# Designs tried in a protein design run: designed miniproteins, single chains, continued (4). Part 86

Each design is a single chain, and the fold is of that chain. pLDDT is the mean over its residues in the fold that is shown.

## One batch from the design tools (miniprotein)

Design m14993
Fold by ESMFold2-Fast:
Structure m14993 (fold): chain A 67 residues (1-67)
Amino acid sequence: GPIDPLEVARAFVEIAAAIAVNSGLPLEEQKAWVERFVDKVAETFGLSDEERERLRQEALEIIEKAA
């Protein structure tokens, strides 16, 4: 079936957020790390600025809800 690059990128970002949450790092370091990961994933998959910002917000929400 067709795979949307945004959905693949989202799966990687969700895994990265889970790693950050389970890392034992301070919250601000978890957020900084996942933001850098989102930027790299967005660049790699050729995502728009809007799609990148959406993934960034989703990743930060996962981390903040787990805090």
Scores: mean pLDDT 86

Design m14994
Fold by ESMFold2-Fast:
Structure m14994 (fold): chain A 134 residues (1-134)
Amino acid sequence: SKAEEILKKAREVVRKAFRELYKNSDAPVEKQVEIIRKALEELAKLLYEAYQNLDKETFERIAREVFHDFATALWEYARLQGLSLEEINKLMEVLDKLYRKILEALRNNKSFEEIQKIVDEGIEELKKVLEEMR
């Protein structure tokens, strides 16, 4: 189904992003943020496609699963990199805020360009949090 194709693509985006993050775990924050940015941009595009092509209930399920998978992978990555619980919680708060803003924008029929701006703002917040931890 279309929903299964989108979910499969989203899971591959998450898998590839975290493989690249683990390979670059000793790289500068800017490189790690770039990997996360590219993944979130691709996921936002897939969620936009899902919203346009799927019924509301199916979209909500796919969006929830995609962000849960990304959040879980980021939590595990941050823990393995030695971040404190307080630092991980700050990252999760930024990610949750970004998720909620993307969903609100989609529900209000905002353009993909407006959703892209939300992603860009969320990434800048994520970068500031990561830079403050070093």
Scores: mean pLDDT 88

Design m14995
Fold by ESMFold2-Fast:
Structure m14995 (fold): chain A 108 residues (1-108)
Amino acid sequence: SSAAKQPFKYEPKLREAFKEALVKMGMSEEEAERFVSDDSDKDPRFRAAWEAVDAWYRDRTAPEAAPFRPTKKEIRTVLETLQEHGYGIEYITTAHLLAMLIKALLNL
């Protein structure tokens, strides 16, 4: 099982914020809704993206995650979206993980 464990899957507000962040970073609303669904873990593209996030979560120098490392601007976009849904600055690590996941989904 992934060490990153899809944290948004178990938090309804976090799922909503994640969907909005996906759209803000260039995904269609329909595709974003699919990736926040309970069946997202069955999607090969989503699984590959989570494998990259999990590799980075275990080892920040992991080569599998290198193509998907988010910029400070991308992390800030996700964090600002989380803040719009009531999450504070303490979710900066979650924002980093979600920004990396989104970047992987857009590039896989």
Scores: mean pLDDT 76

Design m14996
Fold by ESMFold2-Fast:
Structure m14996 (fold): chain A 60 residues (1-60)
Amino acid sequence: VTAVPFSDAQIARLARELGVAPATVRRIIRERGLEAPDPSLLSEEHFARLAALLREALAA
């Protein structure tokens, strides 16, 4: 297994950005097969983009 999982802190932040429970964020990540970005390259812009993708998934 080569996929890096999302950290609890990343999930908590995404939940805060989206106004949903952390469990809801974990469910969407699992259902959509989303991967955590490389931690060494992660920026606020990349995090905001990921939050936008999750927001679209919530709207569907």
Scores: mean pLDDT 66

Design m14997
Fold by ESMFold2-Fast:
Structure m14997 (fold): chain A 60 residues (1-60)
Amino acid sequence: MKEELIKAAREALKSVGLTDEEAEEFAQRLVDALMAGRPDEELTIEDVKKAAKAYANAKK
């Protein structure tokens, strides 16, 4: 389930400076939040990467 989206989010979060633990936790929550926000639209890997980078930029 959602493994590809979570993996993409985790790698994007790590690429912008989050730790492995932070990236793993936030990647799952990020994907869940995006799916809840637009349940009738399919999430793409690109959508998840953009959201992950935006989240990491807000944290920095």
Scores: mean pLDDT 72

Design m14998
Fold by ESMFold2-Fast:
Structure m14998 (fold): chain A 91 residues (1-91)
Amino acid sequence: MDFEEIYKESLELAREVAREVLEELKDEPDEERLRKAIERAVAAAREKVLEKLGELTNNGLPISKETIELEKRVIEGAKDIARELFEEFLK
């Protein structure tokens, strides 16, 4: 498994979590729905990155420039996915 594979898996999980949250909170105000969807999607994606990096390094996670950049990309990607799905719900 490489960093791009971890990135793709983390964002796919973020998409699933964001969709679930938006559907659960359909009767909440739009700002609360989006905020909670972003928070849960980001949390799930970050946990997936940690899990996959732990597996790759036998739980000896190095703090490297590459792992920091991967986490940043995943966080921003998860936020973007949550916003895109929210826009689709506003059809």
Scores: mean pLDDT 78

Design m14999
Fold by ESMFold2-Fast:
Structure m14999 (fold): chain A 90 residues (1-90)
Amino acid sequence: SVLEEARRALAALRAGRYDEFVEHLRRVLEQIFGPDFAAAVGAELRERIAAGDWDGLASVLEGVVFLARKRGAPEEVIELLREMADLVRA
């Protein structure tokens, strides 16, 4: 489920497992926005992580939260995405 993938993404992010984080988040984004958007955002997340650009990563995640809310994604998923953005910015 999209909620289960979102929980796995947050858990991977908390553990510093960035490859797992991107893969689970890509699957969340694929279910909400489709494969093309998910692939594009997934690639940008990997680039930001590789560069150590945590502010840029947080901004991408904040944009994803905004768009997911506009798409009517489940509130539990939106809250998990927001928690990912907050964790990265901290």
Scores: mean pLDDT 90

Design m15000
Fold by ESMFold2-Fast:
Structure m15000 (fold): chain A 69 residues (1-69)
Amino acid sequence: SALDKALADPSATVRDVLKAAGIPEEAFPAVLDRVRAATGRELTPEDKVSSLTPEQKAALREVLRDLTA
């Protein structure tokens, strides 16, 4: 899927991943808050996928999978 490809791209930003998942920019805070709640770590749209912890990547994937089902 486009989501799995974006999450596998270490040069992509979190914004690129959210856009690939079809998330509108006004919904970014809600998605990022769910990841923060799950991991205890802040995440911004400007963060590189390569800078994310494995825990943050897993949480982001699960949140986006849920929303794009």
Scores: mean pLDDT 80

Design m15001
Fold by ESMFold2-Fast:
Structure m15001 (fold): chain A 100 residues (1-100)
Amino acid sequence: SEFLERLENDEKVREELNKKIYEILKEMEENKEPALTPAELRELAARANEGDLEAVARLIAHTLLAQKKKLEEAIKNGENVEEAKRGLEELEKIIKELEK
C-alpha cells in the first residue's frame, strides 16, 4: 500500500500514528471497551487503506490489546508459558516504543 509505505518513510506521520495508537490503546484498557466485530474490523481496514490515520491507529491498538489478552490468558492457563511470556515481553517492548 502506498499509504503504508508513506507511514514507514514519513517520520512526522509515523510519530503521529504511534501517538494515536498509544492513546487509543490506553483508552481501550481503561474503559474495558468490547472487542470489535469482524464487520467493524473490515470497515476500519477499508478506512485505513483510504488513508484514515485514526482508523489505522484503532485497528493496530485493537490488534495489540487482543494479542496481549491472548498471551496473558495462555500464561494464566499454563499453556506454552515460556513462549507466552517471551511474546508478552516483546509486545510490551513494542507498546513502550509507541510512547517514544
Scores: mean pLDDT 76

Design m15002
Fold by ESMFold2-Fast:
Structure m15002 (fold): chain A 77 residues (1-77)
Amino acid sequence: SDEELRRRLREQSRQDLLRAAEESAEFLRSRGVEAEVDRSSVQVEVEPTADGLLVRSSITVIVEGEPVTLEQERLVP
């Protein structure tokens, strides 16, 4: 069902974003930059469009004490 598809897309995007954010934080730390993922900040929205489902996701990484937002968008036809 469409609802089940949207639910799966939200969960998949959430997991993908968390992984990408952790990889980014690890990369920054490997360069001597303090970085921590705010795992509780993850947001995923799925919006119907004429071209398919637009998935928007965001997460916050605290870099040297400052919040930096990582955003991803994907269109699922």
Scores: mean pLDDT 87

Design m15003
Fold by ESMFold2-Fast:
Structure m15003 (fold): chain A 73 residues (1-73)
Amino acid sequence: STVEKLFQTLKDNRHLIKPGNVIELGDGSPSKFIRLKVDSNGQLSVVEHSGFTNEEIQELIKQANLLLKELHS
């Protein structure tokens, strides 16, 4: 699925998940992207998105938070 591909991209670039960073995931189209912000505690939050359902966003964030737990364990 698209969410699985975005998660794999995030996982492959996990070194970019640092406090203060903004990470944009998408297919390069301005109509389909997810913009994530890394907070001061290293947690990801959605700043902006387009072309995705709430379910897809929630699934991606759930998987990303599990990855963050792995990185900080």
Scores: mean pLDDT 76

Design m15004
Fold by ESMFold2-Fast:
Structure m15004 (fold): chain A 86 residues (1-86)
Amino acid sequence: MADAMYQAMQQRYDTYNITSMAFTVSSQGQVDAAVDALQRFIADQGVTVNTVTVRSADPALAARAAQRLAALPQVNRIVTAQTTSS
């Protein structure tokens, strides 16, 4: 899972120089995978990530992901969003 997230981030960066990343998380395992993939991407590319958006139907999972991502000095901004069906 972390490898798939990493490949998606690398493709966006290589194609468009986009340093804005988005994750949808529905479990603690996905939070762990997203944090791992982002840390690995930052280390490998040597880049600063402008914005990370975390989406979840569970606001507690979004908050945990945001807290862990905020600990990364190369991340400038974190946005959390609740996924709701309108």
Scores: mean pLDDT 72

Design m15005
Fold by ESMFold2-Fast:
Structure m15005 (fold): chain A 90 residues (1-90)
Amino acid sequence: MKKPTEEQLKKAEELARKFAEEASRITGARVHVEVKYEDGKLIVRIRVEGPPLTDEQRAALGRLAARLYEELKKLFPDTEVILVDERFYE
């Protein structure tokens, strides 16, 4: 399987950044996103730091995460994409 290009990785980082900005606005929490190509997989680590989410905020975050996943799959059709949801600082 072909390794991702620099352009694909930059586009993935831009998508992750936009997701983090929108998710932070919706949740009122600090949302950090890290994109890493590791062991033949694209790993997207989403870390949420802040107050407990309401049902509406959880639903909105879920829709944003689904959209991010779809856009990443389109960008990396032949690469496994894994979204990791982290709720703590470390």
Scores: mean pLDDT 76

Design m15006
Fold by ESMFold2-Fast:
Structure m15006 (fold): chain A 82 residues (1-82)
Amino acid sequence: LSEEIIRDIDEAMLIMAVYELTRDAPEEVKQEALDIAASGLSDENLIEIGRLLKREMGEEVARELADIAKSLGFDKAAEEIR
């Protein structure tokens, strides 16, 4: 697989994971998190989503995102979200 295809798959996996994590969230929180996820996969965007989830949904949901970030190779985002 090309690196572009792998990146696209990782971005799709992040969007899906954010959708699942925000399933029971208020619509405004869900939309904001999904908009950030859809803007691209990066440490900065993952940290922004993590802060939003920690503030609005609690620490456990943010920890799940941190575990996902680590699995995708974004160790910096995983540490900052925790």
Scores: mean pLDDT 79

Design m15007
Fold by ESMFold2-Fast:
Structure m15007 (fold): chain A 73 residues (1-73)
Amino acid sequence: MSAEDKEAVERVKEKLAASISDPERAARTRETVDRVAEAGRDNPEAVELLRRAAESSVDEAERAVVQVYLLAS
């Protein structure tokens, strides 16, 4: 992943975590985003989805993370 792609992953991670009031759930969400991004790192479609998710709404970002997970599976 490029530096820009890593910045996009960090934005998605913080956006989703900020939407969760429970600190334990927020921490698990950050871990999940990191794992999903790592699993999809060599898939250009997955990387592009994460880039768009960084600029999307929370709901669209959640859907994008699920889609990346399915592509990486």
Scores: mean pLDDT 82

Design m15008
Fold by ESMFold2-Fast:
Structure m15008 (fold): chain A 100 residues (1-100)
Amino acid sequence: DIEKAYKKFEEIAKKVEEAYRLLQQDPERGLEVLRNAAKEAAKMRVEAPEKYQEKFDEVIGGLLEAIGAVERDPERGLQLAKETISLVKKIAEELKKEAE
């Protein structure tokens, strides 16, 4: 249960990290990967136990804010994406610690 949850957040973190790298080289492709990460997180939320849904909502919110910012202010979008990576990694690590 909890092991499945933290692994899902680790998967999201890796995708957002890829998007962050791509946003610096190819903003349009980076934005597409960021949108795909949000879509995947939304699907994971639906399948998640209720106790983890709030954590998925926080991550999805961060991703949507970053997506919106990238189009208006690319530098702000990069910063928000980086903050979302930190959030997702923190959630994954906290859940992993609970599983241990």
Scores: mean pLDDT 85

Design m15009
Fold by ESMFold2-Fast:
Structure m15009 (fold): chain A 68 residues (1-68)
Amino acid sequence: MSALLLALPKPVRLRVEDVIVSLANDPSDKGAEKELLGIIAQYGKSNAASLLEEVGKQAKALGVKPPE
């Protein structure tokens, strides 16, 4: 897990982990997408690009990605 994710408060980090799992299983999950955008708006605005990149890496590392 990245230092960026570990720097988030535990409840927020758990929410990010849930989003990563949801997006890894279903990238079209609008609920998970909205949750991630809400977290970025509240806690990661200045690092939005880095947080989005890290979430994408973690979801991909779970071995599940959108069928293409």
Scores: mean pLDDT 65

Design m15010
Fold by ESMFold2-Fast:
Structure m15010 (fold): chain A 81 residues (1-81)
Amino acid sequence: SAREERSLVVVRTANELGKLLSDEELERALQLLGKGVAALEAGADVEEVVRRLREELEKLGLPEEAIEIVVEALREVARLL
């Protein structure tokens, strides 16, 4: 189901980010991803949510590789809504 596929995207994202980020950075990145997913479920524009998510992740000082992983996860979730 799309719900199970969305859960799998989040789990895979957490596993990949865990290789790059500290536990605290991982928690913050996943909180921001969750906020983005909630905005998409509320009918927000995908590109606007991606733009805001990227800005927030950059403000946290995360490496670009980690930012791209989170952004792609949000785009995958958007395709499953």
Scores: mean pLDDT 86

Design m15011
Fold by ESMFold2-Fast:
Structure m15011 (fold): chain A 55 residues (1-55)
Amino acid sequence: DFQAVVDETAARLLAAKNSDEAMKALREGIERGESLGMTRDEFVAALTAALHAAA
């Protein structure tokens, strides 16, 4: 489920049409990751890897 939150956040960032949408997606993703017991640093590292893999 943690990986699903990371992948969803990456997809939302790639689909964002403006900075407000991107910032909202990132904030909500971090909050959901933290609610699953992962640190912000762990979530950001996983998100960065997912975005790099998508490129």
Scores: mean pLDDT 81

Design m15012
Fold by ESMFold2-Fast:
Structure m15012 (fold): chain A 95 residues (1-95)
Amino acid sequence: MEELGAELRRLSTEGIARAMLQIAVQNSQGKDDEETQQIILDYLELARDMIRLSDLPEERKRELVAAIDRAIELIKQTPASKVLALLQEVLSEAD
């Protein structure tokens, strides 16, 4: 949880990643655990592709893509309900 929280906080500081995580949380409302996990993973993969195609500096792209890849692996090992709660906490902290 602590490692996942750190990666999600890193991602929440960037506009594309933050927007995709916000949409993932919204689209996970009323879904079961399997559907919630898949939605979050799908939006992280979309964020990764969008960041790679963006005009961000190459070093920043590398850092964000690595953070997304680490978050994906940690999410696969974490109960979806805990991932969703952590995302809601992280996204509220950035406001």
Scores: mean pLDDT 83

Design m15013
Fold by ESMFold2-Fast:
Structure m15013 (fold): chain A 68 residues (1-68)
Amino acid sequence: SELEEEILIALVRMVLGLTKLMLSRGEKDLSSEIKTLEKILKQAEELGAKKAAEEAKRALEEVKKLQE
């Protein structure tokens, strides 16, 4: 359970970091990254991984704001 939460948090951080890197290089379409974060959030919620779910929610909010 704890290991699953740590893995999900690491995945959220990787996706967020990659998204910021792609944006810095001129990428405009973040739909794939948003979908990936939404899948991670759903998995975290289904597992009851509250910390991972909160990290995923924050990352989704940040990415959606950056796409604006």
Scores: mean pLDDT 84

Design m15014
Fold by ESMFold2-Fast:
Structure m15014 (fold): chain A 71 residues (1-71)
Amino acid sequence: MTEELQEYKRKKLNELTPLIEKLKEILPSEEVMEIVDEILTAFQEAKTKEEIDKVYKEFKEKLEKKIKEKE
């Protein structure tokens, strides 16, 4: 995997951080940790920028949905 791909993964993961922080306010820590582990695994398995973008979009949508369901 290229260094450029690793930096892109880090950037996209950082963009999810505000949603994860909001989730910590509404979900038990154990559930938040499981979600974070799923995100990290999915980003680790992504091999292209397109796959990274797909993972980012999918998890952003899932996190936003969980936040709405708890409101």
Scores: mean pLDDT 81

Design m15015
Fold by ESMFold2-Fast:
Structure m15015 (fold): chain A 86 residues (1-86)
Amino acid sequence: NANIKDLDKQLEAAALANNKTKALQLIDELLANPDTSPFVKKLLSKIKALLELPRISVSAAGVIAAAGLEHRFLEESKIKAAENAV
């Protein structure tokens, strides 16, 4: 519907600007929207988890989640973080 299209447009703008704070706000709004499909809600939840990683852009998180690579990326990132301890 129109509300989902408006949120999607704003999320695209936030992704282009790499504005993680705005992207997370918009993702939370889409997750709370009852008209958002269960498939899209799963995808957005994966994107939200990926955005907690310090070197992931909003656009990259979207691509990784859409490709179903989130588990591989999250595991690999954790291994690399452990190998390169802060």
Scores: mean pLDDT 69

Design m15016
Fold by ESMFold2-Fast:
Structure m15016 (fold): chain A 68 residues (1-68)
Amino acid sequence: AQAAADAIGDAHLPFIRWAREIIERLEKEFPDAPDDVIHTAVAAAAQVLRAGGSFDEAYETAKKVLEK
């Protein structure tokens, strides 16, 4: 059941949702960026979120990867 995934879900489910939103925003902001670079940016953003950072901090970290 999906409810069983909710037991990992107080960190895990919000993370998946935020990762999807970050990808969507990055692809809109950087349409020419290759998928592997976007994936790397999302991984960097995930580290910020896991460390207790905000969505805005995560997005700025991801954006910095793509601005290189």
Scores: mean pLDDT 70

Design m15017
Fold by ESMFold2-Fast:
Order: sequence, then C-alpha cells, then structure tokens
Structure m15017 (fold): chain A 86 residues (1-86)
Amino acid sequence: MKPDITDPLEKKALVLDVRSIKNVYGTLTGEEEIFDKLIEEVSKAQTVDEAIEAVRNALKEVKSPLAKKALEDLITYLETGEVPVY
C-alpha cells in the first residue's frame, strides 16, 4: 500500500528518511544542496505523485552510487509501499 502523505505522521516519516539519506551520504559526497532541495520539495508535496517527482528530480542530479540507490529505494517505497530491508 502506498504511503498516505496527507497523514502528518507518514509525511514526517518521509521527511526524516530524506534527512537520514542527506546525513549519511550528502555530507560525505558534497551534494548537500541536492538533498536540501529534495527535503523542501517533499515538505511541500500534497500528493504521493508530487513526492515521487521530487525524488526522481534529485536522483537525476545525484552522482554518488550509494545516494542513487537510497533514492531509488525511496521511489520504490512511494510507488509500491514496500519498505527496503535494512
């Protein structure tokens, strides 16, 4: 089941997931600006489709393979509701 980002808890969880990716990968790769923009866009998103588009746009700009995988996993979660196993 796709997450309902109109639920404040689901939206906060999504923003925290993006912040986690930024803190782990963005600082180490020097790509913090891409993740800051993504956090802002996700925070403004009113629908799951808008959130997916924001993540897809960030994925086009990110060069780190690990950051790309994290964003691809996030897109899968938003499209299918499947949480990556960590």
Scores: mean pLDDT 75

Design m15018
Fold by ESMFold2-Fast:
Structure m15018 (fold): chain A 82 residues (1-82)
Amino acid sequence: MEAEEGARRAREAARRGDAEGAAEGAREAARAAAKEGSYVGAVAGTVGAAAGTLGHEKGIMSDREAAEAAAQGAEAAARGAA
């Protein structure tokens, strides 16, 4: 499933401390959840992607923390889409 693929990519990026990669995976999971009709999943993935991107960009989170937030949002999107 597309949302699970996005969540997997986000988690793999988070394991590397890659906040940008994790945010991209969360955006992918959010889009997939929206296509499957999961509004809650789409919101969770979008929030995770925003936390990953903005947390890293603003320096309010470490890359690891931002990546973890994005991965958690992506995983929530995948659960909502299932």
Scores: mean pLDDT 74

Design m15019
Fold by ESMFold2-Fast:
Structure m15019 (fold): chain A 77 residues (1-77)
Amino acid sequence: ATFTPEEVEANQFVANQLLAIAYLDAGDFEKAREYLKKAGYPEEKVDEIIERYKEMRANATPRAKRLDEAVKADFEA
């Protein structure tokens, strides 16, 4: 095993980023915020990322999802 202290820190940073992204994708913004902070993002940037992702997930996608759900509802009716 050849992990330098720098490599260990980089690996933890990447792991925290991946967890933050997974929580953002799942819609768990509180846990996403926690892991973004652990990944070394400043608080102002964490807030910006969460708000942008929340708007993107809720506003950029909802029409397509809404249409898909409407079609499914019509089919089930």
Scores: mean pLDDT 67

Design m15020
Fold by ESMFold2-Fast:
Structure m15020 (fold): chain A 79 residues (1-79)
Amino acid sequence: SEEERLLEEARRYAEKAQEYGKRGDAIQAQGDADIAAAKTEAEKQEIRAQKRQQLIDASSEAAKAMGELATALAERKAL
């Protein structure tokens, strides 16, 4: 049925959100490890700047992908 199809699509949306969340968590965990291993404040600041940029890039990619999927789901409700 149409309702069964829409539920399946919503489930895939939730799964994709979880995948992007895990990617963000992995970047943060690696950042924490890299900061802990750094021996100087200058190295720690450099690592923080790099991880900040990685998180921004990953979050922007996730937002775009999830936004495109949300639009596709909304368009199907109009059919």
Scores: mean pLDDT 81

Design m15021
Fold by ESMFold2-Fast:
Structure m15021 (fold): chain A 90 residues (1-90)
Amino acid sequence: SEEEELRLGAIKAVAAEYLRLELRKAGETDREAQLARLRELHAEVEANPDVERALEMLEYLRENLEEVYDDEEEREKALKGLDKLEEILR
């Protein structure tokens, strides 16, 4: 259904933001390596979608946005995005 597709998209979006945070914390600057890991992550989520895990990642992201976004405006935008993703997942 469209609702199931929307939830899968939300899980992927949360997972992608979590990956962004982890890659930034690890100092990974290779774009090809980042894109390869993102493709692997999308495949993993499609094979085993987990809403509860996505919600756990989302809370972790809220607490650690300053590690990814140096700009306050970008952090506020990211927080609004996370709020919308949580609404879809619940």
Scores: mean pLDDT 80

Design m15022
Fold by ESMFold2-Fast:
Structure m15022 (fold): chain A 65 residues (1-65)
Amino acid sequence: GKKEVERAGKELAEALGFASVEVEEKGDKVVVTLTAPGGTRYTAVVPADASEKEAKEAIGKALGL
């Protein structure tokens, strides 16, 4: 769910030194935007029913991991 996606995004942002994380639910999807120091933004789209593990994998792919 959105809570699991938000937790995954925050955990990855803290681990990788990102400045902020924004999470927006859009119907059956959750859009995660991570802002790096210096202002570069990365966007990942995750299913709204995703587990924390699935969310981490989707966000990691958006970051090139």
Scores: mean pLDDT 80

Design m15023
Fold by ESMFold2-Fast:
Structure m15023 (fold): chain A 67 residues (1-67)
Amino acid sequence: SKEELMEEAERYGVRLVVEEGLSPEEAARRAILRLAEKYGIPKEEAERWFEEYGAGEAIRRVAEKAE
């Protein structure tokens, strides 16, 4: 589901912050697009889901978990 994809993206985003030193915003965006590619979801649709989910909340959660 979209919610499950967002949760997986958050976990992947934390790894990108910790392992690659990306900003929480860039990590969250990249993780969502990467997982969309993995599951065959169009990037444009995944970006709409990111906006719908609430980018600010997703970024905050990634930043909080990375600290």
Scores: mean pLDDT 72

Design m15024
Fold by ESMFold2-Fast:
Structure m15024 (fold): chain A 60 residues (1-60)
Amino acid sequence: GRNPLTVTLSLEEISEMAGGKALSYAEVRELLDQAKAAGRVSSYTVDEKAGTVTLTLVEP
């Protein structure tokens, strides 16, 4: 496959993508699980201590 695109996002950046809604880590995991099921994300890691989410995207 093509090289996967790895992206690190803050909780605030994910909230902005959700239309400015403040998201919990549980809601972020739910969104990423949906994206993984849709084939948009191959894997993700949530780091609550760093306040970051790292995800590997699947290019269309």
Scores: mean pLDDT 74

Design m15025
Fold by ESMFold2-Fast:
Structure m15025 (fold): chain A 122 residues (1-122)
Amino acid sequence: SSLARQQAGRRLAQELIAQAQRLVAEAQRLVEQAQEFRDLAQASKDYDDALTLLGTARTLRDEAQALLDRAVDLTRQGAALLSPDEGTALVAQMTRTRQELLDRGDAIVAEAQAYYDKLKAA
């Protein structure tokens, strides 16, 4: 029946959105780890150590981007199974969450890079 199909679609949408939220949580943990490596780089007085820590922060940021891109794709798939208004709001919220976390990751990498450049110049 149409009702049973709508109910099945809503359950699938909820699972896809739950998967997307798990990917966001994982990406957030990677951004937090990148921040820890930035802090270690800034505490380092050794040029090679600071470069290695910067490299790790960049890798974690790039891994977070891959997870966030997948989270947006899963949210769009789930949104297609919901009402247009509900789906549009969920995609907009996930796209905002992605951008906010990527902006934070980019700032962390930029701060680590700036510190490394100062050590290199000294």
Scores: mean pLDDT 88

Design m15026
Fold by ESMFold2-Fast:
Structure m15026 (fold): chain A 64 residues (1-64)
Amino acid sequence: TLELVLKALKVASELLSSEDAEKVEKAVFGTPVEDALKVLIEEAKKLLSSEKFKEFLERIKEIL
C-alpha cells in the first residue's frame, strides 16, 4: 500500500543524505504504487553502504 511505501521511504531518508533521500523519493513517486517498494529497495541498495542497507531491510521488515 502507499502507506507502507511512505513508511519505508521515511526509514530510507533517515539513513541517506538529504540529496540522496530526495533522489529516492522522486524515483518512488514516479513509479506505480505496486512497484514503488521494489524501486525504493533498489535505489537504497545503490546509495547506502552494505551495513546501512542491511539496517534498512531489517527496519522495513518490522513495518511490513
Scores: mean pLDDT 79

Design m15027
Fold by ESMFold2-Fast:
Structure m15027 (fold): chain A 79 residues (1-79)
Amino acid sequence: TRAATQQAGLRALQLASKGGTEANKAGDKETEAKYDEVADLVQRGIEAGLDASVFEQAAQLIEEGKVDEAIELLREALK
């Protein structure tokens, strides 16, 4: 449902925001930019009405520190 998509997307956004903040504090500009890209892709995915399962998978990858895989997953889902 749209509500499920929004809830899962917001969770993924929160995780991306946390990762970006931690990277910024560490001075890791490359990793910060990757989390910013994840946040943008999640927002675009919510607007496109992507299934909640996509955001749940992205959130899991972010929690595992697999930010590049999260970017790839979201880019493929938005094609």
Scores: mean pLDDT 86

